# Designed miniproteins, single chains, continued (5), part 24

Each design is a single chain, and the fold is of that chain. pLDDT is the mean over its residues in the fold that is shown.

## One batch from the design tools (miniprotein)

Design m16853
Fold by ESMFold2-Fast:
Structure m16853 (fold): chain A 105 residues (1-105)
Amino acid sequence: DPEADVARFARGVADLAIERDLSPAVVRELALNLPVPEAQQRLFRAMVERGPDTTQRSKEEVEKELERARALADLLRELVARIRAGELTADQALAAFRAALDKLS
C-alpha cells in the first residue's frame, strides 16, 4: 500500500528532524511539505517547544541554510512521489533522506 509507505516515511522524516535537532528553517520546510497531517503537526509542535532561534548568523549562513532547507524539501517531495509510483518502499526512501542529511550537514 503506497499510502501506508508514505505515512511511514513521513513519520520517519519527522523522527529524524526531531532526533537530529535540525534547524528551524529545515523543520519548517519539511513540515510544510509533509503529506501526512499527524507528522506535519508533530514537527510544528517540536518547533514551538524549541522556542525562538537565538543563533546569530551571517547573511551567507542564512542563505546556505535556506538553500539546504529547500533542497531537503525538494527531495522529500521527490521521495513521496516515488513511493506513490511504487518505485520505493518507506525504508528505501528514509535511507535516501538520511543519506542526504549526512551529505548536506
Scores: mean pLDDT 83

Design m16854
Fold by ESMFold2-Fast:
Structure m16854 (fold): chain A 60 residues (1-60)
Amino acid sequence: TPEEQISELIIQAMDAAGAGDYARAIELLEEAIRLAREAGLDELRRQLERLLREYRRVLE
């Protein structure tokens, strides 16, 4: 299901961020956001967009 795919991407993104690989974490979160948008999961999409902004700030 889209929810299962999004959950897997979030887990992978969090693992990447935990390892310090924020570039990979951002790529995975962008894909999760795209799927959440397509599935109409607006609240989850907003939460992921906030997390994406935080990860991007680490790289700046």
Scores: mean pLDDT 87

Design m16856
Fold by ESMFold2-Fast:
Structure m16856 (fold): chain A 66 residues (1-66)
Amino acid sequence: ARVVAEGILDPKSLAALALHAIGLGGEARVIDSDPGRVIAEMPTVEAAREVARHAEALGGKATVIE
């Protein structure tokens, strides 16, 4: 499953979100634009939803593609 997280302004929050995705067995790419984005390829839909919840907790918006 794929997660696209957008609207995250803090670079440390972007890094934390990417590390969370990697820790769940996924692959993450940080796009360091303003506002920042993370695109993560996750091994399961449940892992994708965890990353999406983290992104929303950071004030961003997340889209999960199953």
Scores: mean pLDDT 78

Design m16857
Fold by ESMFold2-Fast:
Structure m16857 (fold): chain A 72 residues (1-72)
Amino acid sequence: MREALELALEGSVYEIAAAVYRVTGDYEKAIEYLRKAIEKYREAAELGLEEARGELEGAERALAEAEAELAA
């Protein structure tokens, strides 16, 4: 469980970095960090942390939004 919590925290840090890049208009970096967050949340969910599944879905939604902003 400690390992899963640490992975979820790492995912949260990447998600915060992605949010900062989104507000500065750097959508390429925002997408990069959201992909990193998704990877960490997926690993945490695989270790049995159910809460990480919700975080994973949220990060995937944020990624789709950032990709749409980049395409606009």
Scores: mean pLDDT 84

Design m16858
Fold by ESMFold2-Fast:
Structure m16858 (fold): chain A 61 residues (1-61)
Amino acid sequence: HMSREELDAEVDRALRDIALAIAKNIVKQDKSPEVLKEAIEWLRKQGASEEDIKELEEFGK
């Protein structure tokens, strides 16, 4: 039986995974440095970890 806190943590994790996938899709469609910079900034606003940010940076190279 999942607690409210555990449920919220699972939802937050799923939302972060979705946010990273969205950012990667944007970068894949437009590989300009400006789009990568905007995608990274947007992902940070979604509460992404530094690990997720680094993954997006490596993906956009």
Scores: mean pLDDT 79

Design m16859
Fold by ESMFold2-Fast:
Structure m16859 (fold): chain A 74 residues (1-74)
Amino acid sequence: SSEYQKLVSQTVGYVLRGIGYELDGDLQGAIESYQQALEYAQKALSIAPDSDKADIQKLIKLIQERIEELKKKL
C-alpha cells in the first residue's frame, strides 16, 4: 500500500540522517534520528505484507542495537 511505502521511506530517511549525525560525531543527534526511524519501522511492521515482515523485524533489531551501542558512549 502507499501508506506502507511512505512509512518505509520515512524509516530509511531517519536511518540515513542518523548515519549522517554519527559521521559528524553528533551521537545525541544520531540516537534521536534512530529513535524516529524505530517508531516509523514499528508502524510499517504493523501494516506490512507478510512477505516483508521478517525483513522489517530484522531492521528494527539492528536499529535498537545501534541505539544501545551509542547510548554506552554518552
Scores: mean pLDDT 92

Design m16860
Fold by ESMFold2-Fast:
Structure m16860 (fold): chain A 70 residues (1-70)
Amino acid sequence: MTDEEKLKKAEELAAEGQKYFAQGKLDEALAKYEEALKLLKEVLGEYHPKSLEVEINIGLVHIKKGVSKL
């Protein structure tokens, strides 16, 4: 894939992750966010705002997984 195709795919994966998160499907949300983060890090690097935003969302999924086990 080109870098442009990777960025588009990463944005689509992040949107899917947010959709699963809203549905309470935390494992599916995590998988989509991790795929998006991998592509964003590959193209934009680790410290880009878009990479950091997805990383924050991954952190939120982990927090919610802890709460959902109650």
Scores: mean pLDDT 80

Design m16861
Fold by ESMFold2-Fast:
Structure m16861 (fold): chain A 78 residues (1-78)
Amino acid sequence: LVAQLRDQGITSLERGITALENGDSDRAARHFELGAESAREAGFDEASRYAELGVRAARSGDLDTAIRYGRLGLDALR
């Protein structure tokens, strides 16, 4: 169900942002990867793209940029 995939994407991106706020970029990248997949499967291409950009920012250690992309992904799922 699209609504369940959307909710999973929201939960994953929220967890990713929380991980970034705690300085855990590796955990955040994993959560954003899950969020991107769920968003993509639900048909939210823009949210998936933002989540993927968040993964790249988190892996590069740019936590502020990763949080920004995570929030943009959440907005695109709402």
Scores: mean pLDDT 88

Design m16862
Fold by ESMFold2-Fast:
Structure m16862 (fold): chain A 78 residues (1-78)
Amino acid sequence: ASVEAAVKAAVAAVAAGADPLAVLAAVANADAAAKAAYAAASTLAAKILNVAAALAASVPAATAAALAAALAAALAAQ
């Protein structure tokens, strides 16, 4: 599915040094539930967790967890 491809591309982009905020916004827009979860959350940490949780309904849990871990690690490194 295009959502799974978008999540895998997001993980690869973060690993390559892309801006984690831009990647989070882009991957959230790939899925309607993830986009709604992103818009509903008021903190960056909540946006990461809620987007990953929404994506876990559409992609393998391991893929969603890898995205959340990659984004959290990249943001902590800033």
Scores: mean pLDDT 80

Design m16863
Fold by ESMFold2-Fast:
Structure m16863 (fold): chain A 80 residues (1-80)
Amino acid sequence: SDRDMLIQVLREVAEKLKDSHPEVAKLLEEAARLLEAGEPLDKVFGKIGEAVRLLTPEQQAEFEALWAEVYARVQAQARS
């Protein structure tokens, strides 16, 4: 499901960022927990937005690239 896929993406991105951006990783893990609890998507994306706002523009571009990579991999696994 889209929800399960997003939970996996959030957790994998958080894991990859836990050493370089621990506060960002924590917010992404919180977003994953909200999604697991059945909270509305606007609350989940609000939490992701909080994480992204901690980053510089250059770090945001790196985050977007990482997110796209992880999303593509998770999506491919879900369809395989």
Scores: mean pLDDT 85

Design m16864
Fold by ESMFold2-Fast:
Formats: C-alpha cells, structure tokens, sequence
Structure m16864 (fold): chain A 71 residues (1-71)
C-alpha cells in the first residue's frame, strides 16, 4: 500500500531527526533500525509487523527525548 509506505517513510524521516538530536549513538542506531523495519513492513504489506515496529519506534523516540516510558 503506497499510503502506508508514505507514512512509514515520514516516520523514518522523523526518526532520523530524533537520532541526530540524540547524544546516544547506540540509541540513535536502534531508532533508525526500528524506522527501517517499519518501511520494510509497509513495503511487504505486513500490517501487524508495521504496528509492532511503530510501537517500538515510539518507545525509543520517547527515550531519545528523555521522556519516561509509556505506562
């Protein structure tokens, strides 16, 4: 689905910006990996994998910003 791929690409761009702002290169690499996993899932049409990768990305993005993990 081209629309899902566009959303995943947009999130990957956001992840790249968050990674550049992070002072933790290991965390930055994990964020970029999660974003790449979302793009791959969107390309394959695997919606369940896309949702899981998206949740992982959200947790890592929050950690990179110094925010607490979601309850």
Amino acid sequence: NAALLAVAQSLRDAGERIAKESKDPELAERILQAADDMVAAAQSGDRDTLLKAGEEFAVLAREARGLPAPA
Scores: mean pLDDT 75

Design m16865
Fold by ESMFold2-Fast:
Structure m16865 (fold): chain A 79 residues (1-79)
Amino acid sequence: DISKAVEEMKKLIYEEYKRVEKGEISEEEALERIRKTLEEKYGEPFAEAAVELFEKILNGDEELKKQVENLVDNLKEAE
């Protein structure tokens, strides 16, 4: 299910970004973890799309970062 894959991608991006902010993991390690996790589940093209999205957030796309944070927060609140 592509919708479930997109949700998991955004959640993983948010989790890894928070780990980078806390100094628990490097940006390079976060990128590798995102790629490996999603590639194993959904294949290489999907993993590359997720890596590109994460790189945009790291490069200062605050709007995209905020959208991912809001989506994850709304999903947690809806449970």
Scores: mean pLDDT 76

Design m16866
Fold by ESMFold2-Fast:
Structure m16866 (fold): chain A 71 residues (1-71)
Amino acid sequence: MEDLKGAGPFSKEVTKAVEEYREAVKNGDEAKKQEALRKLSEIGEKLRQLADDPSVSPLERYRARLAASQL
């Protein structure tokens, strides 16, 4: 469980992009907001590909699908 906490596929990149987006919204920084949204969009696309990959375990596919739905 602890090895998966913060070590999931793209979890570090998602966390960083979400934090950047939150800071940009607080500061009204439109350029940073757009940059964070672009990163989240790219990660979301990769997560959707993982969710549909039959070679990946059902649990990993489920996690990727949940993460993609939040982006």
Scores: mean pLDDT 69

Design m16867
Fold by ESMFold2-Fast:
Structure m16867 (fold): chain A 61 residues (1-61)
Amino acid sequence: SEVEERIDKVVEEFRQRARTLSPAERDALLRELVEWAAKNLPLDDFQRLVERVSAVDREVR
């Protein structure tokens, strides 16, 4: 679906940027993505995006 494709793109973009950002900048980006998702995604898709982005954040820490 279009929503799944958007989630995949957001997660991949975060993965690429996370390694080049400071911890503070990465935390700011995480907050921004969560806020965007809360406004734009249904609850199920919101939860999926948060889980995937959080997993990436744990991998790069």
Scores: mean pLDDT 82

Design m16868
Fold by ESMFold2-Fast:
Structure m16868 (fold): chain A 55 residues (1-55)
Amino acid sequence: SELTELALEILKEYPEANAVTVRVVLSERNPELARRTPLAELEKAVAEAKKILAE
């Protein structure tokens, strides 16, 4: 979904990024979304995005 798409874009630029790094980048690009998104939810989105990139 929207979080997975954003995680995909960030991971294309920073392929070794973990969820914490993705959160930092997201905070710069969309601070409102970053602040309202729980880290656990972002961790799931990053894991899903990494699976998509591995395919």
Scores: mean pLDDT 80

Design m16869
Fold by ESMFold2-Fast:
Structure m16869 (fold): chain A 74 residues (1-74)
Amino acid sequence: MDEEIELGVAEIYLAVTRVAAKRQGDEEGVKLAQEALDYLRETGDVEGALKIARAIMNKDYETARKLLEEGKAA
């Protein structure tokens, strides 16, 4: 129950991250936020998805890409 609620909140957070990136004209951030959202939906990895979202918000795209690659490999 709590895990399902947390996953839903993380999905909303990533959707907001994508919208914020789009408003800033950050095309790479929009793409990475979408990939992180897809990753969350496929894996349920809330902690990994939130780390990726924070990297995107900080415009640290190298860390965001690395976290996505590591999550997909694990």
Scores: mean pLDDT 79

Design m16870
Fold by ESMFold2-Fast:
Structure m16870 (fold): chain A 92 residues (1-92)
Amino acid sequence: SVAETVLAGLETAAAEAARVPETAALAEAVRRFAEAVRAGDLAAAEEAARRAAEEVRRYLLARGVPEEEAEAGAELVRDTLLAGARAALEAQ
């Protein structure tokens, strides 16, 4: 399915990002998100999505992105991951 392909892509991207210290925490959150979705655990997926969003915010702020833009980017990541988790779980 498209969801399986996307999850495999996220897992691969997370494995590569985990090798870079600046993105290791984001990579771990994305990996936990993919595991939670595969396990059908919506609560764990929501928690991992929120952690991924927080790590995106931290990354953007560290790179000099203004706070309001970093927050908007983090919210987009959170909302996109949550929508993806719901769609994948509804397809089960």
Scores: mean pLDDT 82

Design m16872
Fold by ESMFold2-Fast:
Structure m16872 (fold): chain A 60 residues (1-60)
Amino acid sequence: MFVSTIEFPSEELAKEVAAKIREEYPEVEVEVEGNKITLRSDLPVEQHVGLTLRAIGESL
């Protein structure tokens, strides 16, 4: 299992990005705590890294 945590400039943006990830990757566990998103998955490391980078990109 891989775990990554991403900090966003606002809680609203974090919730929006979390909702998009839950919709596209229902197998990924997405936890929102304030302006932080924690992603937990059993995906191959390359896919988990790609997902994390996508989430960061959506915040820019």
Scores: mean pLDDT 77

Design m16873
Fold by ESMFold2-Fast:
Structure m16873 (fold): chain A 73 residues (1-73)
Amino acid sequence: VEEAEEHLRKGQEAFRAGNYEEAVKHFTRAAELAKDVDPQLAAYAYNLASVAAEAMGDTELAEKYRQKALELA
């Protein structure tokens, strides 16, 4: 879970800096690391990846991550 939390933090830092591509990478890595041990954290991370993808203008990618989050919630 520490690895997932580290990537979540890095994703949030990238998002605040406007580096949405980097934010998506960190949020998706956090979700992948958390999904088998903390599905709620994984769902949260996928939702953040969806928001970052929307900020990039990538609606298909945003919908993909939103769907993954819903499957875990």
Scores: mean pLDDT 84

Design m16874
Fold by ESMFold2-Fast:
Structure m16874 (fold): chain A 87 residues (1-87)
Amino acid sequence: VFESDEEVAEQIAELAEKAAEYAREGNARKALLAAIAASILATLLSDKEVAKKIVELLFKGADYALEGNGEEAARLFEEAAELAREA
């Protein structure tokens, strides 16, 4: 049974919000893992254009987190979470 787009979107949003929290804490590894998990779930969304934008925001956020820019990473992850909830 496929989860509904709404259930998948909420799970993406929750993982993206966790990634933002980890990024603010300077925990780039946990931020990256949360972003990867959210990106995998985004592939299950029926709206592939929205899914693509979410994945792009998550990877860009992960890149900033790995560079030590946790504040910018958190902003991008929060944008991904907001976009997921609008889907």
Scores: mean pLDDT 84

Design m16875
Fold by ESMFold2-Fast:
Structure m16875 (fold): chain A 68 residues (1-68)
Amino acid sequence: SRLEAVGDAIVARLAPHLTPEQVAALRQAMRDAPSVELAITRAAKIALDAGVPEDVVHEAIRQALAEA
């Protein structure tokens, strides 16, 4: 599904900027997200809380959406 593809693409693009523990939390958040909108919102929160720069988070999510 597009939701699953978006979740996988978000994880792939944000994982290099996160610790293994943060990647596990991100993967779980993507699995638990009932919609693309909530997947994006949860991914952005996790990455920003982890200290990933806002422009990096924005670009990663934009590219994930374009690929899915």
Scores: mean pLDDT 87

Design m16876
Fold by ESMFold2-Fast:
Order: structure tokens, then C-alpha cells, then sequence
Structure m16876 (fold): chain A 74 residues (1-74)
């Protein structure tokens, strides 16, 4: 296999944030959309670094924090 289950999960979480970032551009509320894009971009960058370091627990924590922040913006 190419990826272990934890690495695959982290990559899927990054892909979800990328999708939410794209959807944020389509929101009628441009201020909320911009804030969601900023949260997603920050989280993606931090998660990609954590994945490179093999720190999948940190990547999951970053994802959960980003999801919470996005929910607070919406």
C-alpha cells in the first residue's frame, strides 16, 4: 500500500478543507466567505506541514479547530 490509514485520513481532511475553500467563494456573504477561505488556507498549510512530519494527531487537531472556527463564522 502507498499510504497508511492515518496518512490517508489526514489527506482526506485536507481535501475537505480545499472543497470548503472553493464553496466559500460562492457564498452570498462575501465577508463570511473571505473569513472561511482564510481559516481553510491557514489550516491546510499547517496540516500539510504536520503530515510531512508524520504528525497525524496534530493534523487532526488542526482540522477539528478549523471546522469549529468555520461553524462560528457561518
Amino acid sequence: GTLDPKELEAEQMIALLRMWRGVAKLLPDKEKGKKIEEVADEAIERMEKAVKEGNYEEAKKIFEEAVKRIKEIL
Scores: mean pLDDT 83

Design m16877
Fold by ESMFold2-Fast:
Structure m16877 (fold): chain A 58 residues (1-58)
Amino acid sequence: MSKEEFIALAEKAEALGQYKLAAGNYALAGEDDKALAVLRKAGFPEASIAAFEAAIAA
């Protein structure tokens, strides 16, 4: 699957309020900053965002 396909899936998930799915697809596209930004925008606690950041870095 291409990077642009993952970005499209992430944008669709974000539009539907599926922020964790959106963040996951942004991370698969290599858009780590966008993945973290969508979680912050959705109001996830910083501890959860830090755990996600660690997971995508592994």
Scores: mean pLDDT 81

Design m16878
Fold by ESMFold2-Fast:
Structure m16878 (fold): chain A 57 residues (1-57)
Amino acid sequence: MDDIYFQTTVKELEEKGVPREEAEKVAKEAVELIRQGKNQEAGQLVKDAIEEYKKKL
């Protein structure tokens, strides 16, 4: 797992109001997608999670 990307993504998601467990899950899935060359899907996953929880901020 890319530790820098994972840590940065988790922190960003938490700052946007995503619960810690969900933030870690989303970040882990995004890292796996990036490892497979699916950067677009990884970016969409992270953005979608942020938008869902942004409504609560």
Scores: mean pLDDT 76

Design m16879
Fold by ESMFold2-Fast:
Structure m16879 (fold): chain A 55 residues (1-55)
Amino acid sequence: IKEEILKEVEKMIKEGKSVEEIREKVKELLEKYRDKLTPEEIEKIVEEVFEMLNK
């Protein structure tokens, strides 16, 4: 699940999607997988996405 979300973000970055569009997609994916993710995992995913966007 975490790898799926990060892979989608990487793909969107390569396609030239805006930061706003990527952020919205991440929100949708986190809500979709909410029942399968712990709060710690959600925080870790958000952290990694933030690092990818702010390289």
Scores: mean pLDDT 76

Design m16880
Fold by ESMFold2-Fast:
Structure m16880 (fold): chain A 106 residues (1-106)
Amino acid sequence: SRKERIRQRAEERLAEIEAMLEKYVDPETVKKIRELLQEIVDAILNDDVEGARKAAEKLFEEIKKLPPEVRQFVATAVSAFLQDLAREAGRPELEAYITRLRDELL
């Protein structure tokens, strides 16, 4: 189904993001970011817009705690992933919200 295809692509991109994060971020923080990204993916695919917004807010709070030198890089990569996912899921309001959260952090 379309939903299954979106999930599969999201899981593949999530693995790529996790591998990238592991180069710059400690393992415990990588795990927290991965779990929050998974929560956002699941919320979007279950049409839980408010759940996705709440999980995204928590995610950007965790990114904000990162050192300045990695924060911009991580925020940009994570935002690109979530913006693409929101767009593919037909949720332009979530794409706009993710953009706002990123811009408030950068």
Scores: mean pLDDT 85

Design m16881
Fold by ESMFold2-Fast:
Structure m16881 (fold): chain A 88 residues (1-88)
Amino acid sequence: MKTESMQLVIEAATKVSLAVMRVTILKKSGELTEEDLEEAIEELREALEIAKKALELAEKEGDELSKKEAEIVIKAAEELIKELEELK
């Protein structure tokens, strides 16, 4: 029952959540390196591209829920990329 766009939104959101959790854990432990930040930024950029594809598919499918969720994931990924770039 899930649309292809909804599956892509879930995939993108999952990638964002995992990147955030890894950075958060490493920061709390004092083990966060510039390499870890670069890896997290790259994962967020991949999630951003998946979310953009989800948005395009949601528009074609007429899935207004997946469209709104994709837009939220896009904004979150863009803001997080900016924040992590500032930490380098």
Scores: mean pLDDT 85

Design m16882
Fold by ESMFold2-Fast:
Order: C-alpha cells, then structure tokens, then sequence
Structure m16882 (fold): chain A 81 residues (1-81)
C-alpha cells in the first residue's frame, strides 16, 4: 500500500539524507532515524523500538518527504543491512 516517509524539520538535498523522522503506512506511524536515497528511489526508517519501515519506487522531495509503496512494517527489529 501507499506509504509516506517524512524527515522532521529538515530539507532533503538531492543526495541521500539521514536524520530524525517518521514513516506512515496503513495508518501506522513509526518514528526514529530515517534515510533517503533519491538516486535509487528508496527510503527506510527504524524507530527506537526497532520497528522497520521501507519504501520502494519512492518520490523524494527537497522538503524531506518520500512517498511510495511500503515494502514492510516489521513489528520486531530487523538486522542491519
């Protein structure tokens, strides 16, 4: 389904950005560290509890918003990539 990732209080450059933010998918929101890669059109985030959310085919804007298809919301921590 559709998902939105937002980096809180920061502009996102055309290069990848990492910082505090949120991911919202299917009415669920996770907060924590998020990363954008506009070159590969990917975005992902992990909250303080370790819940992961990822996007594919993401459209990333200069205002720290990425919208795309939700790859997963994982209720338990995922291993680092």
Amino acid sequence: GKATLTMTGADVATVGAVGPGTVTSNGKTVTGTVAFDPETKTAGGVDAAGTFAGLTNATVTSKGVATGEAAALIPSPAPPG
Scores: mean pLDDT 54

Design m16883
Fold by ESMFold2-Fast:
Structure m16883 (fold): chain A 56 residues (1-56)
Amino acid sequence: MAEQLAEEAARTVSDPELRERAFREAKERITAAGSDLAAAFAAAQEVADEARRLEA
């Protein structure tokens, strides 16, 4: 679950180094949310938005 959400969050990042970093950050934030799936989804979306800004 966490890895899949993190992969989707990093998907828009074309730079391999930034993608790996975004994946790692998303996974950590999702894991920190524990059983709060709503918070986990929100964290993944926020990381995706941040990555999109960097790629824009």
Scores: mean pLDDT 72

Design m16884
Fold by ESMFold2-Fast:
Structure m16884 (fold): chain A 64 residues (1-64)
Amino acid sequence: GKKVKITALEDYTAKTPEEISFKKGEVFTAEILEIKNPNVWHVKILETGEEGDIPARKVKIEEL
């Protein structure tokens, strides 16, 4: 998968166990495993090994 830097643009609380929660301004590196649709990306967080869905419109994604 593609490695990216993800920066949270706002707070997000996971609505399902498959989603990842984050706080505004949080920064992490991730591997993109699947782009389910333009608004939902399935990623693996490299710092923690956590895997889940992220709402793409609530984060800034930069390719590494």
Scores: mean pLDDT 82

Design m16885
Fold by ESMFold2-Fast:
Structure m16885 (fold): chain A 65 residues (1-65)
Amino acid sequence: SPEQQRQLDELLRRVQELVDEIQRLQDELDRETDPARRAELQERIRELSEEVERLLREMEALRRE
């Protein structure tokens, strides 16, 4: 379906944006020496990684239709 393909493309775009943000945060974490800031970065990476996992599950459900 063109509608399902459009939704899949939108979800893929969101995943790509989140993966790019995670990569930037990981690069920042590798350079960060402040323990409090490192903890904040690690928590943000965890939250974004969980969001990516949810979106990938939604995409898989759409592909099986």
Scores: mean pLDDT 87

Design m16886
Fold by ESMFold2-Fast:
Structure m16886 (fold): chain A 83 residues (1-83)
Amino acid sequence: MAPARQEFVEAAKTLIEKGKVEDAVRFAVLTGNLDILDYIVEKVGSEKVKEILEKELAYAEKNNDKSFAEAVREFLAYLEEKE
């Protein structure tokens, strides 16, 4: 669905422009949208995105949020495969 995908990418752009990179990464994970993750990586670099994802994973595991932890692991695996 083109309009929903474009809206999500523009939301991620706005968060990055405001310096809210952690919020942009969390938004990508919550939406399950790898295209948003790719956009964030392109703007801030894969190393910073991995750092944020590792922090979010630790937080999710601490709070026993298994669903979010699994989503973060999937995104980390995607970035490792892409490099």
Scores: mean pLDDT 77

Design m16887
Fold by ESMFold2-Fast:
Structure m16887 (fold): chain A 67 residues (1-67)
Amino acid sequence: MEGARETAERAYRAGLEALDVSIEQAEKFADRVEKAAEHLKDSNPVLAEALRETAERLRQIAAEKKA
């Protein structure tokens, strides 16, 4: 079975690829990851928390890259 950590790691890598395209794309991707986490919070709370943390990290990196 695919673990919550593996799914969150894949999302993080995709977010970093979006950041390589633009800061705006990374921020939009982080928003989508956070929405996915909210939809999963009742059915898979562990994955939801991991995705929420991933979205927060992506936003932090995007903010740092803005200067």
Scores: mean pLDDT 79

Design m16888
Fold by ESMFold2-Fast:
Structure m16888 (fold): chain A 68 residues (1-68)
Amino acid sequence: MKEELEKRLKELEEEASRAFAAGDYDTVIRLLEEARKIYEELGASPERLAYLDEMIATVRALKARAAA
């Protein structure tokens, strides 16, 4: 159901925000990857999916910088 997927996206966004605030970038990456799959199932545009992929790449870069 679209409503169930939209509710799950909200939960993932809230969890990702908490994980990001805690510096838990591995959890943020996992949650963003789950959100990407849901957006794809909802028929999100290629542009939206590309932005999610770039966001995931940005978080990976932040993780690498934090480890330095």
Scores: mean pLDDT 82

Design m16889
Fold by ESMFold2-Fast:
Structure m16889 (fold): chain A 68 residues (1-68)
Amino acid sequence: SGIERLIGITLKAIGDPHLTAEFQPDGVLTLRATGEGRRKLEEIRRYAESDPRLSAELRGDELVLRER
């Protein structure tokens, strides 16, 4: 399901010192980049956009992901 993919993205993000992750009970994942982490947000956005079950919105240093 889309939520399982969001959980997988969250687990990968929390291992990165340039990213912070907030997963809300309603299934919204917010990733925020610090320093050189913005490149990683763009990579994650492309990965999420490849899944038709997910919606991705990149705003500066924040990426908001949700199930469609």
Scores: mean pLDDT 77

Design m16890
Fold by ESMFold2-Fast:
Structure m16890 (fold): chain A 57 residues (1-57)
Amino acid sequence: AAAEAAQEVAKEKKPSAEKMAEVYNTVVEKLSPLEETLPKEKIYEEAKKLAKELLEK
């Protein structure tokens, strides 16, 4: 869920592999604990937002 959203955002921004790995790891680390609390759809939305923010910097 979180990882998949990060990959989808990366397809639009075309970041370097190194930057993509950094974003992927950050998104998964922050949202994995929330996967027990939030439905997958919410996790996907939050992951997509976070990935976009990280890729804009």
Scores: mean pLDDT 72

Design m16891
Fold by ESMFold2-Fast:
Structure m16891 (fold): chain A 56 residues (1-56)
Amino acid sequence: MEEEKELDERIDRVAEKLAQKYGADPELVRNALRALKKEHGLEFAKRAVDAIEAQL
């Protein structure tokens, strides 16, 4: 499932960037975005990641 793998890689990247810029816990960010994907679906999680990347 290429799209899911790409999303997971993007989640890792935004978690690291948020940790560096804002001092966020990268594991907490990863877990939150993965939970979002599980509960609201892959498309919703993609939009959330897109929104975070736009702010970075």
Scores: mean pLDDT 80

